Designed miniproteins, single chains, continued (2). Designs and how they scored, part 62

Each design is a single chain, and the fold is of that chain. pLDDT is the mean over its residues in the fold that is shown.

## One batch from the design tools (miniprotein)

Design m6125
Fold by ESMFold2-Fast:
Structure m6125 (fold): chain A 88 residues (1-88)
Amino acid sequence: SLEELRRLAAELREAHAAGDKERFGRVLRELRELAGLSNAELGRLIGVSQSTVSNWESGKTLPSQEQLDDFLGVLTGELLSEAVERAL
């Protein structure tokens, strides 16, 4: 749901702000799976490698603020498109 997206996006932003790599990776994976995207597909959409996405999800690294904003923009667009397609 859009409410689940909002909640997970807020958790993702909080984890990033706190530098909590483990929490960030968990929430990122949940959001990506909710959008129906693989690590490779997400990487292509935001212009990073699959390995970069995997490193974020495993808690090895955190994205920059700019990469996080790109990610949330893509994810919001993908989920909004899916919601529109289901409605009509």
Scores: mean pLDDT 78

Design m6126
Fold by ESMFold2-Fast:
Formats: sequence, C-alpha cells, structure tokens
Structure m6126 (fold): chain A 95 residues (1-95)
Amino acid sequence: MLEEIEKLIEEYENTDDPEEQKKLLEEISKKLKELAQELEENPDIERIKKLAELLARGLRLQAERALKEGKMTEEEYKEFMEKLEREKEEVEKLL
C-alpha cells in the first residue's frame, strides 16, 4: 500500500493531463484513508511516519489542484502551505 501511494503521487507529478491528475488525486485520497484505517487497527511507528509524509504530499497536491482550478486563492494557498510546513515541524519534534 505505501509503495502504491508513492507511485500514484509520482504519476500525478509527471502528468500534464488535468483529467488524469483528478483521477490520480482521488485514488491517492482513497489509498491514504485505507492506510490510515489499517494503522489505527495495527499501529507501526515507521508506517505511521510514512503515512504522515504521504498525507503531507497528498495535501500539497490537492492544494495545488484547488489553486489551478480556481477553488483556492493564491493567498489561501500560501497560508495553507505555511500551515502545512508548521504542522510538519511539530510532527517531526514528536517523532
């Protein structure tokens, strides 16, 4: 599952097709939810660390897509990215 999500993110980053990007984001979101549920039942610290990394990457891609589609302003995007970096630093202090 981790390798699948990482591959989907790489495919998203390497495609210029808006329709394909949307499908990949939906699949990434689905797989991240499935992984989170699995880790809730069977916690593993290294897998939890990787989930946090992949969630941050997925959230960044979702924000970039929302900006591109006009669903998010440039100001909202900058605020979101600043918040995401701050949250990442806080999580890294706990790990």
Scores: mean pLDDT 76

Design m6127
Fold by ESMFold2-Fast:
Structure m6127 (fold): chain A 88 residues (1-88)
Amino acid sequence: SDELEKKRKEILSEASVSVVRLGIIASYLFVGEDAMKEMGKLGGEELVKLAKTDMGEYVIRAAEREAEGSSPVVREQLEEILKRVREV
């Protein structure tokens, strides 16, 4: 949706190499707003631990698929984040 596209651009403009940040982005895009809100409640170390679970890997995979189907700008930003996450 147009609302999702606007939110995607906002999140990506602030994105870091953190698996946590990538997890929040992909949760919003594929798992839904409720998952993103739940991750946000944990904070810090707990959120990092959650992002490293099977769910976190699923979220990373979902972000990779979104990158393939995204506009050139969103795709480039997601690919840079994914590249940096995989280098860790």
Scores: mean pLDDT 54

Design m6128
Fold by ESMFold2-Fast:
Structure m6128 (fold): chain A 87 residues (1-87)
Amino acid sequence: TAGLNQARLARALAEAARAAGDAEAAATLERAAEVIEEAARLEDEEAAEELLEGHRALFEEAEAAAARLAREHPELVRAALEAARAA
C-alpha cells in the first residue's frame, strides 16, 4: 500500500537523521510517519485526505528535512533506505 510505503520511507529517513545527530529532523520525520500510518488505517478515504491536508505544514517540514539529509548525509540516507527495503 502506498501509504504504508511512505510511512516506512519517513521512518527510514528518521533513522538517518538520528545517525546524523539531527534530533529535530528525526522527530519531524517520525511524526510524519505516524500521521501517514493513522491515515492508512482510516476506512473513510475523505477523512484520510482531510487528516493529511490538516498536517500539510508537518509534511512540508519533513520534506525539507529529508532533502537536507540527502544533500548533507547521502550515505546515511542510502543505508537507511536500503535497510527499510530489506525489512
Scores: mean pLDDT 82

Design m6129
Fold by ESMFold2-Fast:
Structure m6129 (fold): chain A 94 residues (1-94)
Amino acid sequence: MSPEEEFIEKVERLIVRAYLDFEAGVPLEEVIARFREELEKLIRETKASKEQQKKALEKMIESLKRAAARETDPARKELLERLAEVLEELKKKI
């Protein structure tokens, strides 16, 4: 697996884990805080180039925004919007 593909898979796993934690009843702010911390660590440790990181995060942001637009449950919609916001903030710092 390329460093870019490995980075994409790890980001996707963090998003899935955040969703599962939220569905299990973990408070939204705790889910978002853990997601931010784990993603910041992943960005620091990844072998993917800064350009590869930005492209991967942009793709994930677009996917989360599309999912949020289609989500009818207000709580899940807020989760998806908050996850996309974290990705946008961290992308700007790369």
Scores: mean pLDDT 87

Design m6130
Fold by ESMFold2-Fast:
Structure m6130 (fold): chain A 65 residues (1-65)
Amino acid sequence: DKLEADIGEGLVRMMAAVLGYKVVKIEGRKVVIKGVFETEEDREAATRIAKNLEKQGYEVEIIEE
């Protein structure tokens, strides 16, 4: 919960844009990343971000469109 300020909406959207994600939603402690994965490397990058957020105490869900 306290880590929400560290991520921020703008920073999350910036990270998503770099990885080709369409939308990122933050609902309390839950972060939902929605996007189109063009390559296997993009999926690996998404997985790394998810693991990093989980270490920060967030619950992360990745949805492939």
Scores: mean pLDDT 63

Design m6131
Fold by ESMFold2-Fast:
Structure m6131 (fold): chain A 73 residues (1-73)
Amino acid sequence: MELWRAGAEAGLARLPELLEALREAAAAGDVAKTTGLVIDIVGTLLSVEQAEASPEARARAEAALAEAREIMR
C-alpha cells in the first residue's frame, strides 16, 4: 500500500501545522479554509488506517481528529 503509507507519513508530519492553521481559520470564520484543513486531517487518519500503521500513529491521528472536532465546535 505505497500510496497510503506515503500519505500517512506526510499527513502525520503535518498534523501540528494543520491543527494550528485550523485554529486560526476557525477564529477568522474562514469556512473554505477550515473545510479544507478538516479534509486534510481526516485524510491523514484514513491513510493511517489503510497503511495499517502502528497503534501510536493511529492514536496520533485520532487525537488530532478529536482536537479538530473540538476546534470546530
Scores: mean pLDDT 78

Design m6132
Fold by ESMFold2-Fast:
Structure m6132 (fold): chain A 103 residues (1-103)
Amino acid sequence: SNKDKAREVARQTLALIDSLISRETDPTLRRALEALKAEIERLVAFVEEETNPFILDQALKFLQWVLDMVQAIGKETDLVKKLALAALLSGAIVAELRRLKSL
């Protein structure tokens, strides 16, 4: 089901962000990644409570993109670019959650 797929993508995304936070030595970037994790956890909580299959399909596609973006953050070596990506992704999650809740 789309909900089972969303749960698996969510599990992978949370495991990856936790790994990035645990290895991060820059305090500014660590705080940005922790803020990003909080937004990912809000998206995951939304998915766990959602039962509408259309909304779940939209949320799954967005979660797949979030996973791709967290992977991109992990591969980036430039601190300024990592910070920009983390901030962009946090904002995108806030905006998409607002949109999904309006459906």
Scores: mean pLDDT 90

Design m6133
Fold by ESMFold2-Fast:
Structure m6133 (fold): chain A 88 residues (1-88)
Amino acid sequence: MVEEVARELLEKEGNPLRQVVIERLAELGASPELLREVHNENRIDVLRAIMAILDGDFKKADEIRKKFGLTPKEEELLKRLEEHVKKR
């Protein structure tokens, strides 16, 4: 399921940073819904914050959130990703 959704999204992907984020999230077993939310994210700063979370650098992700003024939806996305990564 996740692998199929990731493949579908990656075939349509023109953003190299978003492509890497989707690949890494799929490898971590992220839900199809989470992959779709990332695919629809157009702010490079949000994508970089997600990458920081995937690298375990939650402080860097927090700095990006504070510096660039994310929307509530974007902040909720980052929080869900942090919860997913920390659930190990």
Scores: mean pLDDT 77

Design m6134
Fold by ESMFold2-Fast:
Structure m6134 (fold): chain A 71 residues (1-71)
Amino acid sequence: AEEYTAKGKEALAAGKPKEAAEYMKKALKLDPKHEEAIRLAVAAYIRAGDAEKARELAEQALAIAEGKEVP
């Protein structure tokens, strides 16, 4: 999970959002609660133009930050 997150971060820094999104998908498949991977995946999907997936992951990140509490 962390290995794919690091590769995704490098891909974003290199201006390769599609590559970053693929690494983040792999990281989240291994650890769907990995907060850093979720945040990086949101950034990657936004830069790749996939607003729907970015929105879904942003909601997941908020749930994790709030200990999965729903208002």
Scores: mean pLDDT 73

Design m6135
Fold by ESMFold2-Fast:
Structure m6135 (fold): chain A 110 residues (1-110)
Amino acid sequence: SPQELLREANELLEKGDEALRAGDYETAVKYFKEAIELLDKLPETPLTLGLRADAYSVLGEAYLKMGKKEEAIKSYEEAIRDYQRALELDNSPEAEAGLKRIKELLEKAK
């Protein structure tokens, strides 16, 4: 069900964040990519686009920690697209703040 996919995606994001904080960047990348695959199966809503944008953001951080600059830039660009799409569906201050944050991360990654 969509609710089960969303719950599993959130659990994977939490596991990825734990791995990222522990310095296990390869495990973090694996969990974040698995979360994105589950989110890709859900309809595009402001919520699912925002969660996928956040997932791409932390994936980019993990890639930067591994020295994978090109993969990090690509991940941040995907996060920007997802927040832009979320804003087209619902012009929310949260999505605007997310977009601004990811653009700043992208500039720092260059």
Scores: mean pLDDT 90

Design m6136
Fold by ESMFold2-Fast:
Structure m6136 (fold): chain A 68 residues (1-68)
Amino acid sequence: MEYLELAEKILKDLGKDRVTRDEAAEALSKYLGISKELAKKVIDEVTGGKEYLTPEELAEAIRKLVEG
């Protein structure tokens, strides 16, 4: 599954080359129908608590949320 392509689409839809944790959590909540709190938890696991996500880090967060 092309999680990186979905991550890049989210970034393009937001008009940004990278997103904050809050922007990423809100986008993932809307795209995947999950809570923003769950999205933030997974983002923190992927990034180690960084403020910004790269497309690759966003893709890994999507993978973890979809696959478990």
Scores: mean pLDDT 79

Design m6137
Fold by ESMFold2-Fast:
Structure m6137 (fold): chain A 65 residues (1-65)
Amino acid sequence: MSDEELRKKIREMLKKGIEPELELLKEYTVISLVKAGVDREKAEEALSKAKDNEEVQRLAVELLT
């Protein structure tokens, strides 16, 4: 699946009130961080520690600073 297809799928799920699976959200967030200039390996390592969707969002914000 392309990064754009994954982003569209996640946005549609959230718009419909469907919470994405944790692994799918992690993959989507890694792609978004890489597009923002974060190293892929660093993003993948950091997000691997996330236990839920809230922690994924928190770690993503930390990687952007």
Scores: mean pLDDT 76

Design m6138
Fold by ESMFold2-Fast:
Formats: C-alpha cells, sequence, structure tokens
Structure m6138 (fold): chain A 89 residues (1-89)
C-alpha cells in the first residue's frame, strides 16, 4: 500500500515516499541518496548506519518510506538526514 504525502516536503521531521535515483557510498558508515518525491520535489540526504549491524545499502530505483529532517533552501528542499528507510511493499 502506497502512502499519501503532502504536495510539498515538510520543513520538520516527516515521512515521505522517495524513489532513489542515486546511491553514493562515502565510507562504510554513510550512504548519500538523491531521490524524488511524488510531487517532483528533489530530495538529497545522507544516511548513517548503526554500529554492529550489517549494512544493506538502498537499491537504485527502489521506493522507500523515508523519515527525515528537512530544510528548505531557496526553492529547493533538502532532507538533511535520513533517520529511517522502510521498503514500500
Amino acid sequence: QVLEHPIALPKENGTATVTIYSVKKRDTYKVRLIGTLEDGTVVEAETVYSKGEPSDDPRLLKQYRVTATVTKKGEKKFANTIVELEDVD
């Protein structure tokens, strides 16, 4: 089941469905993501993996339910930190 989300990305922590277009691994602990919300808003974020857990990097073109801290910069919106990724069935 697909979640509905607001037309615009919220400025506070929220949940949104994101299609991942790019994954760039900086090191063993971080993955940089670039995605697009359903409304066409571009989201860029960095995820930090927990200690001791096997890292299963997000797959390209896979939809995820994202909980993130969001900041608006000009007319662009950026997710500064991805807190949680969940597969969208």
Scores: mean pLDDT 47

Design m6139
Fold by ESMFold2-Fast:
Structure m6139 (fold): chain A 100 residues (1-100)
Amino acid sequence: MNAEEAKELLLAAAELLEEAAEAARAGDTQKASSLLSAAGVLLAAARNLMPEDEEVEKLIEEAERHAKEAAKALDAGDLEKAAEHLLKAAEHLRKAAELL
């Protein structure tokens, strides 16, 4: 089912964001940025497979907002702020996956 495939992609994206947070805290901004980019690709794929659900859509919008703030923090060299936003994005994606 498309919803099951979307769930797997959301969970994979969350895992990449959690790894990106660890990379950011270790000072590896290139690895953090690469993992964030990869998570974005998986999230875009998941969105194309998902049924319309207002609660799931809101959780994904919050995750995308946190991912955008994480990218800004990485560019600014604020690695702890980047890690916090990456982890919040992952939490929202995991919650979205639970609703699928």
Scores: mean pLDDT 87

Design m6140
Fold by ESMFold2-Fast:
Structure m6140 (fold): chain A 64 residues (1-64)
Amino acid sequence: SALGERALEAIRAGDYETFDRLGVELVLRRDVASLERLRAEALRLGDHETAAGIDSALAAAKAM
């Protein structure tokens, strides 16, 4: 999704403010596929704190 691609670019750029806002929208849309891709990218970058936050977002999206 376009929203998921923007969130990926935000993580890659270290723009955590944009990422945080887009992450909320991805949860509300239940875009599990984009959230899983974001988690994989965070782990690839060694950002375990962001990956843990995405795990919580994935649990919320799956519960909706």
Scores: mean pLDDT 82

Design m6141
Fold by ESMFold2-Fast:
Structure m6141 (fold): chain A 87 residues (1-87)
Amino acid sequence: KEERLRELAEEMAKSGEPLPEEVVASLTDEERKKVTMLAVALVLKEGLNLPEFSEKLEELVENGEDISKIEEVLKEAEEAIEEREKK
C-alpha cells in the first residue's frame, strides 16, 4: 500500500509528467493527494535542494497529518525558494 504510493510518486517526480489516467483512476482521493505530496517532496529534495522541507512533508504524509500542516510546510518551502531567487 504505502510502497506503491511511494513508487508512483518517484515515477511522477522522475518523469516530470502527471501519472497516467488509468493509474490515477485506480487511486482514492486520499491516495492521489498522498502521491502528489510525496512527488512534491521528492522534487523539493532532488530538484530544488530543499531536503529539510522534503523530510517534513514526507513525515506529515506518513503520519496522516491534517492537510493544513502539509500546506504550511509547502508555504515555508515557497518562501525559501523566493529568498534564493531574490538574488
Scores: mean pLDDT 71

Design m6142
Fold by ESMFold2-Fast:
Structure m6142 (fold): chain A 62 residues (1-62)
Amino acid sequence: SMEEERRKKALNIFIELAEKKIERGYDLDRVKRALEQMLKITNDPEIKAKLEELLAKVDELR
């Protein structure tokens, strides 16, 4: 659906920005909260796996 495509595009942009922030060690608490919120609304298993991977990286760096 158009809604699913729009959501997936937004999620991919969000993931790219989160990865850059994690690489820089910038604002990890905010990044963690944002990843947790996105994970709650995400139904795509591939995107869920990526969000969980990024959450693990944030927790390791904290």
Scores: mean pLDDT 79

Design m6143
Fold by ESMFold2-Fast:
Structure m6143 (fold): chain A 97 residues (1-97)
Amino acid sequence: MKILIVKEDVTPETAKRIIEEAEKNDAVAILFSRDVKKIDPEALELLIEYSEKHGIDIYFVKNEDIPDEVIELLKKHNIPIFDSEEEALKYLKEKYG
């Protein structure tokens, strides 16, 4: 799978599993879905650092449950935020499909 879709909460433990899954599947992009309800800023920073070093693009779906600290981190790294999962999937299919 070239695009990894994350639906689980992002913690230091799940971030490690996401990295391992991205490596195993030669993922070119990671999409954080609307179903993600909790994001640890330190865990997200680890994922961003990994993605930058390995040329993996990160994308987010807008989610009201995401804290401002996480939104600021996404903006700092120019990570795209889509209004809907449908828009995100359409974009990813055109860019990587």
Scores: mean pLDDT 81

Design m6144
Fold by ESMFold2-Fast:
Structure m6144 (fold): chain A 58 residues (1-58)
Amino acid sequence: KVMELVLQLKQALKNNDKEKVKELLEQLQSIPSSEIAKLPPDDYLELRRTMNDAKAFL
């Protein structure tokens, strides 16, 4: 479930766990665009913001 991975990524960011952030970001990047397109707008914005935060952290 996409939003479960987003939640885990947020926790990894709060914990400053660089290796876990890398793993979760790679998992999110591997999800097909078709699955991302099924997300509600608010969830999609949260996904994008969290991934951008992760990229900035790394």
Scores: mean pLDDT 84

Design m6145
Fold by ESMFold2-Fast:
Structure m6145 (fold): chain A 109 residues (1-109)
Amino acid sequence: SEADELLEKLLKLAKENPEMHPLIIRALELLIEAAKAYLEGNYLEAEISEGLVRIIAGVLKLMGYPEISEVLLKLSDLIRELTLVKKDYKAAQELIRKIQELIEEIKSL
């Protein structure tokens, strides 16, 4: 539900801002890397990947794309919630799959 709403909003923003596809794709790839690292107990690697997502989100905000920045940060927070707080590994794996599908959709735009 929350994940689906965030991913749908990000797809809409990607369609409206084709110049930002490389940064959006890289941030989504890093979110997958962070989620997988958390699931594997590789917390340092997960924190590095999330840190890079926050840097990309900050750059996007400075470039005039605050809505894209906000969605990426909310996805990062959701990954932390599912993997560290709720420990809902099935929901985390489903989110990874949905993010991978979104990357493929954006690449096809």
Scores: mean pLDDT 91

Design m6146
Fold by ESMFold2-Fast:
Structure m6146 (fold): chain A 64 residues (1-64)
Amino acid sequence: MQEIRDEIKQQARQRVEEGEPVRRVLMRAANELIDRLLEQGVPESEALTEASLTVQEFVDELQS
């Protein structure tokens, strides 16, 4: 799980660095994370929770 989250956050950082709007990056990151977690057998409710937490962590990191 953490490895997938770190990969998604790294891709999101690259997109922001390339000038993509932050809102679009967050939406794509959340959707990609949910999809990958579902593929790994994580229940939908837990995948949604993990995506929400990961997006919040990423926003906090960008503001630091």
Scores: mean pLDDT 81

Design m6147
Fold by ESMFold2-Fast:
Structure m6147 (fold): chain A 68 residues (1-68)
Amino acid sequence: MAAELGRLAGEAGAAGDAETAARYGAQMTKVGDAIESREGGRAAGEAGRRLGRAEEAQTWVAKGAAMA
């Protein structure tokens, strides 16, 4: 989970989107906190999916700014 967010942050960085990469990093910390709760291991999976969708929303916001 956290590793997948790291990969996405790396991809965003490679695309030159430093803000998106930083946001993925922050969300990875949040997922890591959930994983530390062993009983919450399942919840970490759900959190990961939710965080991935948040990134898509930020991409659309960036597109809107570019068209302004």
Scores: mean pLDDT 60

Design m6148
Fold by ESMFold2-Fast:
Structure m6148 (fold): chain A 110 residues (1-110)
Amino acid sequence: SPIAEIQALLAQIRALLADIAQNGATRAALERLVALLDELNALFSKHVDKLTKEQLEALLAELNEVSGALDRVAQELNAQGDHELARLAVRASMTAGAMALALATKLLTD
């Protein structure tokens, strides 16, 4: 099920963000987040037309939360002087934000 795969990726993304919030960001964790969000974006692009309005609204809410959390991680890393890791967090946030914008647009045109 496309929605089950999307939900599984979102669960992994949320788990990594929770770990970062508790233990700090590492290169490995941020690279994993970028990879998971790229995979989620590929599934989203392939299957978005098969999702219900309720599933699209739930996904939009989750992607907005993920984007916001990654923006906070980027700000914290920049404040610590870790500009390279901050750029990975920004990249992940931008991918989540782009998916959220596409979802919001789709919901407005239906």
Scores: mean pLDDT 88

Design m6149
Fold by ESMFold2-Fast:
Structure m6149 (fold): chain A 72 residues (1-72)
Amino acid sequence: KPEVMPFDRFFAGLVALSILRGSRLSVAEIAEFLGLPQSTTSRRLREYERKGNVRRERVGDTTYVSLVKIPK
């Protein structure tokens, strides 16, 4: 069973950037902002997508992320 995931700094940064830029961000932009590899960023976003917190959409070679539900 999935356990309760607390609000972490990765997601806090994503939320802040989403609010500042609008609710749609590229994975590359998020990775650059957080100083993480794109592979690590994609893995984290996939986990949040599975939880229903974010939605990922691929456009060409770029994956965009939208917030659906903010974890608290």
Scores: mean pLDDT 67

Design m6150
Fold by ESMFold2-Fast:
Structure m6150 (fold): chain A 99 residues (1-99)
Amino acid sequence: KYREEAEKHLREASEHISRAQAAFDAGDYETAARHLREAVEHLRKMIEAARKAGDPELLRQAAELAESVAQMGKRLGFDDIAAEAEKLAREARELAEQV
């Protein structure tokens, strides 16, 4: 149950990251920011589900994806989103070492 939930949120986060890049390339910065915020929310849910599943590999995947979102947010000028993603990456890495 929780593992499947984490994998679902991983897929959703990845889709939103792709849509954010496409929107930015089209000059739609409002839509790009919205998709990155959705990616952050799905990452948060992925981390919680992976923690409940006791799956350190899913937590490491969440940390790597959160790091990717942070880098993209910084590159695209969404510093607030980048900072939030950076916090999620640290939390996921810490949790991966506990389970």
Scores: mean pLDDT 86

Design m6151
Fold by ESMFold2-Fast:
Structure m6151 (fold): chain A 77 residues (1-77)
Amino acid sequence: SQEEIRQRILAELQEAQELFARNRHLLSPKLAAEFERALAEVQQAIADDAPLGELVLKSASVSANVLHMLVLERLQA
């Protein structure tokens, strides 16, 4: 349902925020700024109760950055 998708996006945003906070130092300034903007855009869309389609599109950018950071974190282990 649309409610389930919205709740999933909220959960993913929280995980992305935590991942970014602990791994910001592994990112170049440009990548850190890009991910920070992506997180801020999703947060603002949620705060504004944006249409689900807009939330899905904005969350896709965050998901791509999350995958990149998980790879970087694994390479540092």
Scores: mean pLDDT 81

Design m6152
Fold by ESMFold2-Fast:
Structure m6152 (fold): chain A 67 residues (1-67)
Amino acid sequence: SMEEEKEEVYERIKRILEDAAEKKTGKPLNEEQREEVERRSREIMEEAGVDDKTLEAQKELEEELKG
């Protein structure tokens, strides 16, 4: 489902950012750092156009183009 795919992408981005932040700090992330990771993960999702409306519009366009 679209919800599952969107959640998977978000979790993947979040994990990458958490790992990078932990490597940079050399210690476990605090609450403030985790909030920053979540905010940046959402920004990346939005910039990449991984919002429900964009996914729906893209799917509809592909269906129309196939005839």
Scores: mean pLDDT 70

Design m6153
Fold by ESMFold2-Fast:
Structure m6153 (fold): chain A 56 residues (1-56)
Amino acid sequence: MEEEKRELAREIVREAMAKGLTPEQAVNVALLKMRRLGIDVTREEVEEIVAELQAE
């Protein structure tokens, strides 16, 4: 489901940023981890999630 993909990306990004990684590093980590799981995501989709988390 589309929401499952989005939630997984949010979780990975949130964890990466909590560890002190920059937003750009969090995007790269999420892209790598999701692609390793066979989940196709674009950089644009992950960058949108990072922007939403920064606005919270």
Scores: mean pLDDT 79

Design m6154
Fold by ESMFold2-Fast:
Structure m6154 (fold): chain A 83 residues (1-83)
Amino acid sequence: MAGKNAASEEAKKAAEEAIKIGMESLRLTPKTPTLATGAALLGVGASASAQFIKDPEKALKEAEKLLEAAKDLYREGLKRSGA
């Protein structure tokens, strides 16, 4: 299995903190379109996560993959809603 190291534990804690901040941000934005806030947080999160990859090209590809997956999930949700 992929080894757990100090960097992975630090990254995991940073991700948990980022999720907490994101959830708090959603709670603190009354009357703001939650869809726009969610999209912004997803984009920032994907880009930040990709920064843990040493190769810039691999980091960009990973960010693109995460954004494409999020986009597909959103599109599927819209299709199911008939919108």
Scores: mean pLDDT 60

Design m6155
Fold by ESMFold2-Fast:
Structure m6155 (fold): chain A 74 residues (1-74)
Amino acid sequence: SMEDKKQWLLSKLQSVAEQLKSTFSPEEQAEIEKLVAETEKRLSKAKTFDEALDIVLEALGRLVELELEARLKR
């Protein structure tokens, strides 16, 4: 179902965010938590699978940017 697909996408985003937490400061962790929460709200309103995919891909792109920035500062 569409809801199962949304939950799968959200679980992948949450898994990636959780793995990255150990590399981030408390302030950066709060930003990641906010990103995940905002993405969950956007996903709940998505009417198509393509819209849901775009929402999660945008969030994953932001997580990648944050990880790259954190690693470059090491």
Scores: mean pLDDT 83

Design m6156
Fold by ESMFold2-Fast:
Structure m6156 (fold): chain A 68 residues (1-68)
Amino acid sequence: DDRVALALRVARKAYEEASKVMSEDEANAAGEEAYRMTLEAEVPPPEEEVVKKAVERAPEVAAARAAA
């Protein structure tokens, strides 16, 4: 639960930051990417770093999903 709670919190932050500057699909991709990154990490990374990386990758992740 602790890791899932952290992942949800980070995902929400990534979605909020992405939603300010990109499409809803990309904002959702940012949230999902942040969630996955947090769950898959052996050691929890800093929340702000995960948010930045997820938002940066969001357009690419959304495009890859659309292409798949």
Scores: mean pLDDT 79

Design m6157
Fold by ESMFold2-Fast:
Structure m6157 (fold): chain A 81 residues (1-81)
Amino acid sequence: MSREEARKIAELTAEALKERGIKKVGIVTSSASSILAQELKKALEEAGIEATVVVARTREEALKAIEELKAKGYDVILDAS
């Protein structure tokens, strides 16, 4: 995935979530250097949505991250792996 493609996906995602009144989004990614995770965080924050990135390298870590984000009141959780 190119940065341009990631940015377009991120902008469309942020717009759709903002229209739905979403306030708090978690982003789960397998790499701290994920271009998609970076662009999603930027686009969501520019749209006024709180965005938190969590790095989870295994399926088990990803499932734990999802459950922890749900427990903390995150409205939507996105996979950016």
Scores: mean pLDDT 82

Design m6158
Fold by ESMFold2-Fast:
Structure m6158 (fold): chain A 85 residues (1-85)
Amino acid sequence: LLEEAKELVARAAEAARELTPEALARVDELMAEAAELVAKLSPEDQREVMKFAVEKGLELAKELEIPGLDTEEGIRRMEEVLAKA
């Protein structure tokens, strides 16, 4: 479950690189599937998956130079999500 959730997050990040509406729909599907798996994990493992997702999101934002996601505000929002996990 933990590794499956991480794999889905990694696949979502890879799909997001395409930046097409079809790829974004695929990202949404993969993240929804990952969320269902995460809900079945222990709180410790849930936090590990959330940390992995934030790290992948930051890597993707830097690589694709997405202004909204790589801004100071975007980083702060991701830190808030990680803190709540």
Scores: mean pLDDT 68

Design m6159
Fold by ESMFold2-Fast:
Structure m6159 (fold): chain A 77 residues (1-77)
Amino acid sequence: ERAELVEQAVKAVKEKDYEAFRAYLDKLAALENHPAPDEEQQEQMIEQIELKLKAEEALKKGDTSFVEELLALAEAA
C-alpha cells in the first residue's frame, strides 16, 4: 500500500496533477509518522521526479545526450 501510494504520487506528477500529488504526500507522511513536506519541498520533489521521468523516456529513446545532462545536474546537486 505504501508502494502503491508512491506510484500514485509519481503518476500524479507525470500527469501534472499537483493537487493529487500533495494529497498522496500527506497520506505517505501520515503512514510514516513524520510531518508532511512544506510547499517549497514539494516543488523541489516535483522537479526531481519530472527530471527522472524525462531521463527514463530519453533512455528508452536512446537519447544519451539528455541523460548525460541530467546526470551532470544530479552530480552538481
Scores: mean pLDDT 71

